# Designs tried in a protein design run: designed miniproteins, single chains, continued (5). Part 7

Each design is a single chain, and the fold is of that chain. pLDDT is the mean over its residues in the fold that is shown.

## One batch from the design tools (miniprotein)

Design m16223
Fold by ESMFold2-Fast:
Structure m16223 (fold): chain A 68 residues (1-68)
Amino acid sequence: SRDAVIAEESERLLALMLSLGYPEEQARAFVADLEATWRAEDLSEEEIRELSARVERQLRAHAAERAA
């Protein structure tokens, strides 16, 4: 279901942000905002997974830049 995909991808991105060294408070706020946005939009399961993958790429790139 769409709700299950949103929950799964939200949990995955939260775990990723924590592993990349983002503060817990910031990570939770960011993921909660994404989850709310995905729920408000009429997005398919495939669209949510693709957007999640794009966010992951952006988070990894941003963390690498900040670590330099």
Scores: mean pLDDT 84

Design m16224
Fold by ESMFold2-Fast:
Structure m16224 (fold): chain A 68 residues (1-68)
Amino acid sequence: VKLSPEEQAVLDNLKKEAAHLAKTLPYEEAKELVKDRVDTVAKVKKLSEEQKEKIEKELEKLLEEEQK
């Protein structure tokens, strides 16, 4: 949906990491690592809870699709 330029930059960088994790680790492990990473980035960039949730949802969908 609608993402700000800074959200998009965060998502783009995290997508690269998520894609690598999805191919290397089981879904549950990859999902946990991605969530930890998003939480850390959200704190550093002071993202709102809604912005963090959007990024998490998008990355989780990518992880799930890579598992199949």
Scores: mean pLDDT 75

Design m16225
Fold by ESMFold2-Fast:
Order: C-alpha cells, then sequence, then structure tokens
Structure m16225 (fold): chain A 82 residues (1-82)
C-alpha cells in the first residue's frame, strides 16, 4: 500500500507515498509536510524545520513528539535519496 503509519504513544506519523505527504497528529493538532523528491531545496527546508522541532520537543520533555518528528525527518531524508 502507499500509506504507512508509525505510532509513538498518542502521536501518529502517516506517510502517503502517492501524495508525497507526511502527517503528524496527536489527536488535537495535525501538521502536514508536502515532500517532493524532485525539489531538493524544498525538502532541505522541511528537514531543517523538522530538526528544529525535534530539538524543541526534547527541550520540553515531549518524548513522543520528538520520536514522531525524528521519524518524519527520516522519511523526508529517505525520499531525497530515491
Amino acid sequence: GTIETHNYGDVTVTFDKDAGTITITDGTKTETFDVDPNNPAKNIGIAMSLLGEVYEAKLEGNEARAKALEKALELVLSRMNE
């Protein structure tokens, strides 16, 4: 299938390979990143944004969010290498 999900406590990361979207939700907030393997500059910007959010989540002690954001970053980097 084109959709895969990864669960970290109450935080879920959904990757839609056909749409090129990565979605992070905790049931209250939803963040969606549009990842295009043909646009490296956009993907680098998304990766930098996600890295900053990982740092903030760790600083706040939100381990579930930090792990979800790290997975989203991994998925962005994986698509850039395909």
Scores: mean pLDDT 80

Design m16226
Fold by ESMFold2-Fast:
Structure m16226 (fold): chain A 64 residues (1-64)
Amino acid sequence: SMMDNISRANRMIRNTDEVRQDSMDTIDTMRDQGIISDAEAQQRRDIIDQQVQVIYDNAQQMQS
């Protein structure tokens, strides 16, 4: 049903936001520890943001 799809999409978005925050925190920690450069950290953040955008776009399609 449409309501089930909306509920699923909302849970997916929330879970994605939590995973995104954890991933960003990990990247920042690795940068602060000197494991990766600032440029590598930014590249990894950009990849995560692209992946998150795909999930958001898919969630929006499920709501339709």
Scores: mean pLDDT 82

Design m16227
Fold by ESMFold2-Fast:
Structure m16227 (fold): chain A 64 residues (1-64)
Amino acid sequence: GHHAAKENILALLDSGADGRGVGAAAGAAYKDGALTKEQALEVAEHARRLGNEEAARLIERAIA
């Protein structure tokens, strides 16, 4: 709740976590209602800016 999931996932991305792990975490948070579609898209965009294309792609697929 209250953006905690988004902040935690962004911290994982900033720490260099792998794209598959981040994608799975964000997808699960979205499906569980802890992350909104808008927040998931923000996370995907941040991942893409970091060059983590796998994380961005997996998040976008999870919320489609």
Scores: mean pLDDT 83

Design m16228
Fold by ESMFold2-Fast:
Structure m16228 (fold): chain A 80 residues (1-80)
Amino acid sequence: NPLLERAEEHYKQGEEYKAEGDKLVKEGGSKAEAARKYMLAGHHYSKAQIDYLLAGDEERAKEAWKKNFEVSKKLKKILE
């Protein structure tokens, strides 16, 4: 299923960008770079959610939504 394959790839990319942002925050790196990583993560999680919903996978769509919401909270916290 091309939609599920695309959703999985976007979800994976979102997780990788989130981890990069988390590492920057933990190591006292650039807040601006961390914000960029979280914005990229949110974009990919949002795309994964849409593709999972279109494929009829409500459970994985909900998981992608939760990840996007989590990253949005992290972004808000570093932007204050």
Scores: mean pLDDT 90

Design m16229
Fold by ESMFold2-Fast:
Structure m16229 (fold): chain A 67 residues (1-67)
Amino acid sequence: MSREERIEELRRRAKELEDELLRRYLAGQISPEEATREFREGVIREALELGFSEEEARQLLKELQKE
């Protein structure tokens, strides 16, 4: 898998995680602060699983949080 393919896969997983956390928030299962924390931790975890370094994972997280 190319680096570009891994970045696209990370974006897909980040969107799935965001959608899941939004559902849990709307169901009253988590606070907004917990959702934000779980999103950040989840994106870093998925990036590491895809073979990115911790530093690259943090950089990609910042890019995903940009409008």
Scores: mean pLDDT 82

Design m16230
Fold by ESMFold2-Fast:
Structure m16230 (fold): chain A 66 residues (1-66)
Amino acid sequence: MEARLEAEALLTGLAAVAAASEAAGNAEAAAVARAALDEAMALFDSDVERAIAVARAGIAEVRRLE
């Protein structure tokens, strides 16, 4: 259950970051966040640990952009 809760929190965070990046006019950051969110969501039902890793990598990449 802990891994699923962590993944859900990270997915929620990525969605918020994508929306904030779009609102700020940072199309590249928004695209990175959305790509990570889509990939992590695709893995959520089959491999929650990979979903977490993808989400964390996406957040780190967005932080490098802004």
Scores: mean pLDDT 81

Design m16231
Fold by ESMFold2-Fast:
Structure m16231 (fold): chain A 67 residues (1-67)
Amino acid sequence: MIEELERQARELSRQGKLEEAYKLAQEALKNGTISVEEAYEIGRKLLEEGDTGAALAFYLAAREAEK
């Protein structure tokens, strides 16, 4: 499940669809598929792999979910 989210986020990032990548991360957090901690870890991993747009989407979604 987490690997599929990362893959979908990369695909959206490559298309320049950062808003859709952000919504994907928000849905995963809302549905309990990932925790806030896991969203930050996914973002860090994506950033280290060079997927900056996807990483940013996950960081922003995690930060908003921390309310």
Scores: mean pLDDT 80

Design m16232
Fold by ESMFold2-Fast:
Structure m16232 (fold): chain A 75 residues (1-75)
Amino acid sequence: MKREEAEKLYEEGVKAYKEGKYEEAAKLFEEAIKVDPDYYKAWYNLADAYRKLGKEEKAKEAREKGEELLRKKLA
């Protein structure tokens, strides 16, 4: 299932992020988003990883995308 594959990649990304491997975490979150672009949690965590890497513009873009997807689910 598409969500299951994205969730596994997301969990690996969260683990990498907790280990301070922000570049690896960002790549894993990007892969999760490729599998399931509607997985708003991956967009939020990608934004956090980009912030840690000093990629503020990309972080803002990823956060805005996550917020849009969350609003779409709640509306």
Scores: mean pLDDT 83

Design m16233
Fold by ESMFold2-Fast:
Structure m16233 (fold): chain A 59 residues (1-59)
Amino acid sequence: SEEEKERLIEDFRHLAELLGVPQAEIDEFIAQLEGKSLEEARKLITERVDELVARFRAA
């Protein structure tokens, strides 16, 4: 399951970079996922992706 979490985090990093999110903001968010379970990480990533997509559409 750690491999699944790593893949999920890497997919998020790629998406955030594509959307022009600053590296510092990406690194800060990923640091918050340290020690979280796969399910907790998935929930937090989903919420952040929804926020980023809304921000991108507003731009």
Scores: mean pLDDT 81

Design m16234
Fold by ESMFold2-Fast:
Formats: C-alpha cells, structure tokens, sequence
Structure m16234 (fold): chain A 59 residues (1-59)
C-alpha cells in the first residue's frame, strides 16, 4: 500500500547519514503519504525533504 511505501521511505531516510539521500527518501515518503490521503504526514515529510535538500546544497 502507499502507506507501507511511505513508512519504508521514512525508515530509509532516518537510516541514512547523507543529506542528499535523506532528502530523496523523505520526498518519496511525502508523495506516498499524499497519495494515501495523509495530508499532515505528507507535509511533515515534504518539510524534512526540503530541509535536507538545503543541507545538501550548502555542503
């Protein structure tokens, strides 16, 4: 299900130490949460993706 895919993506993001990889996984999680109708979790994941994208760009 999209919820299972979103939670798997969150877990991969949390396990990564590379900001670029973290941004990618959180972005994917946001997409799957949005598709599942979980708007609040989608916003939270998207915010994390944006924050890690900024960290990756600053490095």
Amino acid sequence: SDLEKAEAAIAKGEASTDPREQAQHYGLAAKYYANAGDTEKAKEAFKKAAEYQAKAAAA
Scores: mean pLDDT 85

Design m16235
Fold by ESMFold2-Fast:
Structure m16235 (fold): chain A 56 residues (1-56)
Amino acid sequence: DPVVTAVGVADLTAELASLPASQTEARALLEEAIRAVEDGDFARARALLQEAKSLL
């Protein structure tokens, strides 16, 4: 669903923007999650988000 994908990318982008630069690993995982959502790989995006959340 293009609308759901766009909303997901917007939410992840906002979260990435709120992270301090010192959280390099969490930021990298969120960037990969955004790319996974853009590619339609929601299972990959969920796994990356879970890993990023564990670092926060």
Scores: mean pLDDT 73

Design m16237
Fold by ESMFold2-Fast:
Structure m16237 (fold): chain A 98 residues (1-98)
Amino acid sequence: MASSVPEPEKLLTEPGVSKGQAIARAMLEASKDAEGTGGVEEARKAADLAIEATSAPREEAIELVKKAMELLRKTDMSDPEAVSVIVGAALAAVAADL
């Protein structure tokens, strides 16, 4: 069983993908592999980092997304409030490119 979490550097440097779309993809993929017991507060911290990444320079955005993905892996994604927070952050990241 290989690690299925994509590397943020690869996503954020992919040709033809916007920064917001890359951030959204990283967050959604990390949420699929999340098997933590962390509550909605961990999801909110991950969302805040993802939103900050939309306005950050590329190097800083990669580091922020890495931290957000690590927090997501510790989050209980069976909680609908946590899911709602992460989906909201992904939508906001895509909207930031518009």
Scores: mean pLDDT 74

Design m16238
Fold by ESMFold2-Fast:
Structure m16238 (fold): chain A 72 residues (1-72)
Amino acid sequence: SNELIEKAFEALRQGRYDEAAELLKKAMEENPNDPDVVRKAVALTLQAVADGASEETLRKIIEAIREGEKKA
């Protein structure tokens, strides 16, 4: 949902990467294969890279995306 995606971006801005990944996973599970959710997931990942997130954090975000899609 849009609310979960907005919360994920807010968590990302606060440096709460684990929370951002979990919120993103929930958004994708609720709206599997939704192009808007996928686009926002990509945007969130790019924002994390721009913010200097660690490789471990980026891996967690990518895994959240993969896991969300698998529940479609």
Scores: mean pLDDT 75

Design m16239
Fold by ESMFold2-Fast:
Structure m16239 (fold): chain A 92 residues (1-92)
Amino acid sequence: GARVQALAKELEAKAAAKGLKAQVSVSGDTLTIVLSGLSVTQIIGLALRAIGLEIDGYSVEVTIEGDTIKIVISGLSDDEIAAILQGLIDGL
């Protein structure tokens, strides 16, 4: 929806302002987030957030390579995607 697209752009803009690279894509019920330029402590924080989503019953896949984290979450409604994106924006 329009709210999801606006939040994805806001996350990408906020990340860029902090010297990070963020790529957000939404396809159906699947949210993919790639963040690059991260410190070890930022990677740990994002991995812990992903574990929280898995505990809440979401299907979550996390890949960490160097300074880059990729998080894929599936089975989401538009409202759930918006809530996850807002939480990431607030956490950056």
Scores: mean pLDDT 83

Design m16240
Fold by ESMFold2-Fast:
Structure m16240 (fold): chain A 100 residues (1-100)
Amino acid sequence: KEELREQAEKLEEQAKEYAKQGDFEKAGDLYVKAGDLYYQAGDYEKAGELYKQAGELYKKAGDFEKASEAYLKAGEAYLLAGKHTEAEKYYELGQELLIK
C-alpha cells in the first residue's frame, strides 16, 4: 500500500501546480484522485484532508456540484478516521451546496 501513497503524493504535487496556475477544477480532480488512493490505503484522515482541499478548489472554480461531492467524501473519510466533528462539518457543507 506504500505504492498507493507514492502515487497520491505525485498527484498532490500536480494538483498544487494546477492550483498555482489557476486551474482550480483540474487541481480539484487531482486532489480527489489522491484522496481516493489514500482511502484505498486505509489512510482515511489524509483522504479526508485531500477531499476537503478538492471541495475548496471546486468552489473557487464555481463547480458547486463537484464541491458538494468532494465535501461529502471528506465527511465519510473523516467519519472512518474517527473524526466525528470534522465529518459532521463537511457533510453539512456538502449538503448546503445542493440547496438553492
Scores: mean pLDDT 86

Design m16241
Fold by ESMFold2-Fast:
Structure m16241 (fold): chain A 94 residues (1-94)
Amino acid sequence: SKEEEEARRRHLALLLIEREKETDPEIAELLKKMEELGEKGEEYLKQGKLEEAKELYEKAVEIFEKLLKIAEERLKNLPPEKQEELEKELEKRL
């Protein structure tokens, strides 16, 4: 099904992000920004500032979607050998 194929592709993209986070400066920077937004959001939640926390969460979601698009594009350009390695790693984690 298309939903199962999309879910699998999304999981592969997440694995690629994990693999590339130390070798790819763009992926590393986006992950760091998401982490910082998450920490600030948690701080605002502890202060009862729900609206400000939600705004930071929305920004983190935007960065996450950008990160997924980058990863999905790289998956399409991966050699078959490297794609097979990621698929085997995914199977071990499921």
Scores: mean pLDDT 81

Design m16242
Fold by ESMFold2-Fast:
Structure m16242 (fold): chain A 59 residues (1-59)
Amino acid sequence: SAEEEIERRAEEEFRRLAEAFARYAKEKLGFSEEEAREFGERVGRLFADTERAVLERQL
């Protein structure tokens, strides 16, 4: 369904963002592996949640 496709894309986007931000934190901010993972997951989830909230407000 369209809903399943949207959720799949959102989850893929979250995973990509979480990985990218974790890499940034490790390489540019000097975070440890654990700190970088937590940073990436939190920032990626915040990004995805914020985008969804903005889109829902436009309905």
Scores: mean pLDDT 78

Design m16243
Fold by ESMFold2-Fast:
Structure m16243 (fold): chain A 58 residues (1-58)
Amino acid sequence: SRDVARLVALEIRAVAALNEGDNKEAARLYREAAKLAKSMGDDETAAKLEAKAKALEE
């Protein structure tokens, strides 16, 4: 589905931001991915993505 493709694209962009050392942008992208996962009913994936974002803000 388009939502699955968008979720994958957001995670790829987050990893790219991490590779550039931009932890703030990576955290933002993981939070966007988490919101999308939650809107899809995938609360487990949303929680994991939110945890990744929080780790990058510490």
Scores: mean pLDDT 86

Design m16244
Fold by ESMFold2-Fast:
Structure m16244 (fold): chain A 62 residues (1-62)
Amino acid sequence: SEKEELIRELSRRTGMSDENAINAAQLYLADPALAEALMRKEGLSEEEIELVRRLAELLAAE
C-alpha cells in the first residue's frame, strides 16, 4: 500500500522505526507546527517532512 511504501521510505531515509513514522504522522495531524519544528530539530529535511505529511494525509483518510 502507499502507506507501507511511505513508512519504508521514511525508515530508509531517516532510520526511524515504522512505529516512530506513524507517531510522527499522528503528531502532525494533531499539531502540524509542533511536529514540523520537532522534525527539523531532529534533522529531517524538507523532503522527509513532506513524506510525514503525506503519511498523515493517508492516516486521516482511513
Scores: mean pLDDT 85

Design m16245
Fold by ESMFold2-Fast:
Order: structure tokens, then sequence, then C-alpha cells
Structure m16245 (fold): chain A 64 residues (1-64)
């Protein structure tokens, strides 16, 4: 899905923009807010977004 590809891309961009500017805890809170808002805006459930968000979280763990 192009929408899921956009979700992963935007999540990684959020990490890159904010790493070193905010704490890891603050960045984690920003990522969860991003996840919630993206699901609301696009009418997506956990089934479609869980694995994509896990990919974003792996990137966070490796890069933040």
Amino acid sequence: SKLIEEFIKKGKELIDENKGKVSKQELLELLHKFYEEFMKENNLGLEETKKPFEEIMKYFEENA
C-alpha cells in the first residue's frame, strides 16, 4: 500500500528531524502521537499499521 509506505517514510523522517534535538523519551512520545494521528486521518486500524510501526520503531532503536 502506498499509504503504508508513506507512513513508514514519515515516521523515519520524524526520527531524523528530531534525533539529537529532543530526548529519546520525548521522541518516543512524538512517534506515538504521529502513529495515533496517522491512523485517525487515514481510517486505519492496528491490523494494517502494527508491522509498519514496528519497522519505524526498529529505525528509532538503531538511529535515536
Scores: mean pLDDT 86

Design m16246
Fold by ESMFold2-Fast:
Structure m16246 (fold): chain A 85 residues (1-85)
Amino acid sequence: SELAERARRLIREAERLILEAQRALRAGDYRRAKKLAERALRLGMEAIRLGEEAGDKELILRGIGVAIAAIGIQFEAGRKLGEEV
């Protein structure tokens, strides 16, 4: 379905952003890492919604995985910036 195809595109983009955010964390660019992870979280959440509408459990689980990874990066980046997370 078009919903499932859209969810897959969002998941791929979110996965790319997570890899970029991890690279930013390793480089000490915590603000960039946080911003990239926030975008990845938004895309992951949208992919979960589309996966639910499409009835595709695999897409829902992949979207959840992306969201969890993004949240983890946000907390780590926030901690490094001295922010309360």
Scores: mean pLDDT 90

Design m16247
Fold by ESMFold2-Fast:
Parts: C-alpha cells; structure tokens; sequence
Structure m16247 (fold): chain A 61 residues (1-61)
C-alpha cells in the first residue's frame, strides 16, 4: 500500500543517514524495519536489501 511504501522510504532515508554517520548497527536496524513493512513494491524492497547488504559488508570489514 502507498502509506507503507512512504513509511519504508522514510526508514530507508533514516538508515542512509545512520550509515553516513557511521552507526552501522542503527542503519541495519532501520533497513530491516523498512523491509518488514514493504511487501508491494519489489523495486523498493530490492533497494532496501541492497543497502542492508552494503552495511553488513562494512561490518565484516
């Protein structure tokens, strides 16, 4: 639904801000929360997953 998409987009933006601030744990948490509520827009879900994978990659290095 559109409202869920807008909420997921806001969480994605907050996750990106947390990642830029170096808070990898917070960024991952926000991306996972965005993914939980995004079920209809596959492209947005893939963007969230891609950003979460990037954060995990940084955590492993």
Amino acid sequence: MKANQEKAEKLLEEGEKAFDAGDLDKALELYMEALKIETSDRELALRIVGNAIRVIGEMLD
Scores: mean pLDDT 77

Design m16248
Fold by ESMFold2-Fast:
Structure m16248 (fold): chain A 62 residues (1-62)
Amino acid sequence: MSEEVARMVDEAVEELRDEFSEDALHRAGGRAFARGLQTPLSREEIRELVRREAERAQREAS
């Protein structure tokens, strides 16, 4: 459900807050949420997706 996906994304963003910029995490969170609505993802899969998208966003800003 969308509420559970949103919660998992928020938890992943909070866990990664010290490792990435706010802009990168904002973009990553939005992308992970959109993906989670289309595909059933575990909490671990959501966390890994947020990390990967945050890394991508920071590389694109370079």
Scores: mean pLDDT 79

Design m16249
Fold by ESMFold2-Fast:
Structure m16249 (fold): chain A 69 residues (1-69)
Amino acid sequence: MARPSEASLEASKKYLGLSDEELERAREAAERGRGVTPERSELVREIAEKLREIGDAFEEGLKLGKAPE
């Protein structure tokens, strides 16, 4: 299941103060990528890029200091 990825996103939300909508969007994309079969290849790329954005924001938050509210 996509729960492990969701937990990581929740951790990022606590540190970066991400919106619930952002987290839900990322979760939907991740779950679709894991749930679908034929289009999974395309979704995997989309999800990887989406998660990269979240990861980049998280790393930037750490470098800039504390996350915003």
Scores: mean pLDDT 58

Design m16250
Fold by ESMFold2-Fast:
Structure m16250 (fold): chain A 74 residues (1-74)
Amino acid sequence: SREELLKQAEAAVYLIHLATRLVIARRTGKVSPEALAELERLVDRAFEAVQSGNVEEAKRIADEADKLLEEAEK
């Protein structure tokens, strides 16, 4: 349905944000291999949230990734 597609699209915005952060982290080389591996796991979880249209889960994962990267770059 349209409502299901819109929820998937909203969740996908958070996935795109995460994927973009992962690409930047890989390119800059400032993030540890352990933090990169965790970020990759978060991207995988965000993919699952998009497939299910779980916007709240996608938001939580994006927040977790932002916190991880903030801590990894200090």
Scores: mean pLDDT 84

Design m16251
Fold by ESMFold2-Fast:
Structure m16251 (fold): chain A 68 residues (1-68)
Amino acid sequence: SLMDKIKAAATAQLDALIAQLESQGMHDEAAQLRAIKAQINAAKTWAELNAALQAFSDLVAQISAQLA
């Protein structure tokens, strides 16, 4: 399904970012991304998936701002 494809793409991106943050000792930020990954995987509706994807986008923006 389209939802499954979006979840797969999002979790692949999350796994790559989690691995990168863990390798740099950013364990708290990695834990926050793991929570978002769990939220994406738990989503059963489009509204839940959109909320999880928005949280992912917001967290990436926050991490990027902290590093700038």
Scores: mean pLDDT 87

Design m16253
Fold by ESMFold2-Fast:
Structure m16253 (fold): chain A 67 residues (1-67)
Amino acid sequence: EEQKEIDELIKKAVELIRKNLEKDSSLTPEQIEKILAEAEQYLRENLPTNEKLRDLVKKAIENEKKK
C-alpha cells in the first residue's frame, strides 16, 4: 500500500512536468513524451529510497494545489 502512495506521487510529478513542457511549446510532442518517460523512470527508481526527493515532490504538488 505504501507503494501505491509513491506511484500516486510519481503520476502527479509527471503531470506537473508535462504542463511545464507544454507551456513552453519549444519541444515536439515526441520529445515531450521521451522526457516524461525518462523522468518517470528516474522517479520510480529513486523516489522509494530518497526521502529528500519525496519531500521535494510533495512540496511541488502542494504548490500546484494553490493554483
Scores: mean pLDDT 76

Design m16254
Fold by ESMFold2-Fast:
Structure m16254 (fold): chain A 84 residues (1-84)
Amino acid sequence: GKLEEARRLAEEAIRYAEEGKVEEAERKLEEALELFREASEDPLRAEIVEGMVRLIYGVYKSLGKEAEGVREAAKLLLEEIESL
C-alpha cells in the first residue's frame, strides 16, 4: 500500500543521502512525505510529522549539511511509518 511505498522511498532517500546524491535524496524524501500524508488516517499526526521532517532538514541545510539533513529527516519519517 501507500505506507509500504513511503517506507521504501524513505529508505531510498537515506541511501542516496549517504552516497552524497542530495538532489535525488531530496526528491525521494518529498515523494515519501506525499505518500505518508495520503495514507495517514490521522491528519494532525501527519501534519506534525511532516513539520518535524521539514524542520530537521531545514536546520541541517542552514548549516551547509544538506546530505546529513535529508538522512536525519528521512530516518525520522521512517521511524514514524514503522510505529504505525
Scores: mean pLDDT 87

Design m16255
Fold by ESMFold2-Fast:
Structure m16255 (fold): chain A 62 residues (1-62)
Amino acid sequence: GAAETAAAGGAAGGRAAAREGMPLDEAQKLSEDGGIASARGDGADEAGQRYAAEVGRKAALE
């Protein structure tokens, strides 16, 4: 569903930032913002946007 697509987008953004050697703090911010923006664009509700942000942040830590 939309929330799942948004979560995947957020996680992908976080991983990409981390892989480029970005500091974790900055990677988490980019991941969170990217996840929210992606989820919002896909029509995810507020809860879906928050979930995408969390998944992205966790992906940056991996």
Scores: mean pLDDT 67

Design m16256
Fold by ESMFold2-Fast:
Structure m16256 (fold): chain A 77 residues (1-77)
Amino acid sequence: MVEELAREAEELAKRAVEAAKEGKKEEALRLAEEAAELLRRAAELYLRETGDEELAEGLRRAAEAVVTHIKKLVEEA
């Protein structure tokens, strides 16, 4: 279910931000990649179920944003 995948991704993204703030760069990047993968899977599932490419693309962009944000946080720490 798309909603469940998105929720799991959100929790992983929160954990990634916390790890980045603690200086755990490797853990933060790993969690960000896991969150991004779940968002990409949610996008694919949503597209298959609804055919809505715009919302699916939104989920893919969210996946890229999570990874980019965490990379920036770990680079600044």
Scores: mean pLDDT 82

Design m16257
Fold by ESMFold2-Fast:
Structure m16257 (fold): chain A 65 residues (1-65)
Amino acid sequence: MEELAREAERAMEAGDRESALEHLEKMEEELRRAAEEGGLPEEEVELGLRTIEAAKRQIENPVVA
């Protein structure tokens, strides 16, 4: 999980929007699967999904750009 987050951050820093979105989508899938399997508390899943959504919005609609 954290490795995918780090890869997404690196892709964003490099300006590679497509790779960043792919990594964020993989994280989202893993969080949803972990929630379904009961591997993570629902609170952590909700926070993780919210963080991923914020990152996706930053890539798609940059506040500054």
Scores: mean pLDDT 71

Design m16259
Fold by ESMFold2-Fast:
Structure m16259 (fold): chain A 86 residues (1-86)
Amino acid sequence: MEELVEAVRELAEKADEHAQKAVEAYEKGDYESALEHLDKALEYIDEVIEKAKEFPDKEASEELVKGFEQQKESIEKKKKEIEKKK
């Protein structure tokens, strides 16, 4: 379980890093780079969701999956907004 916790944390940190880079690119008007970073963030979030499903505690697994699915939806909505400006 501890190894799964570390893996989820590391992947979530990478997703956050790319989300932050997307915000920076967006602020500079670089919509193409912003979209590329959001795509990377979505890739890491998908990996986090798959790892969260491996948790032996089903209640903890379901809560983590729900949280990351909400984060994924938020990123997808932001991607659509930026695509309209491109």
Scores: mean pLDDT 82

Design m16260
Fold by ESMFold2-Fast:
Structure m16260 (fold): chain A 64 residues (1-64)
Amino acid sequence: MSPEELRKEIEEIRKAIKELEKEIAELEKREAAGDPKAKRELAQLYAAKGVLEAALAFLEKLLE
């Protein structure tokens, strides 16, 4: 994999994380309002964010 392709992948993952953070923020507002569905959805989004952050850390190591 070229360094340029790797940088593009990293940028795409960073954008995905930012979009996911926006969605999490909206769901956190719904959870604070007492929506029991929001709690389940938040758990799933936190898990997805963790996976993306782990992938980002791995790819950033490859740029060394």
Scores: mean pLDDT 83

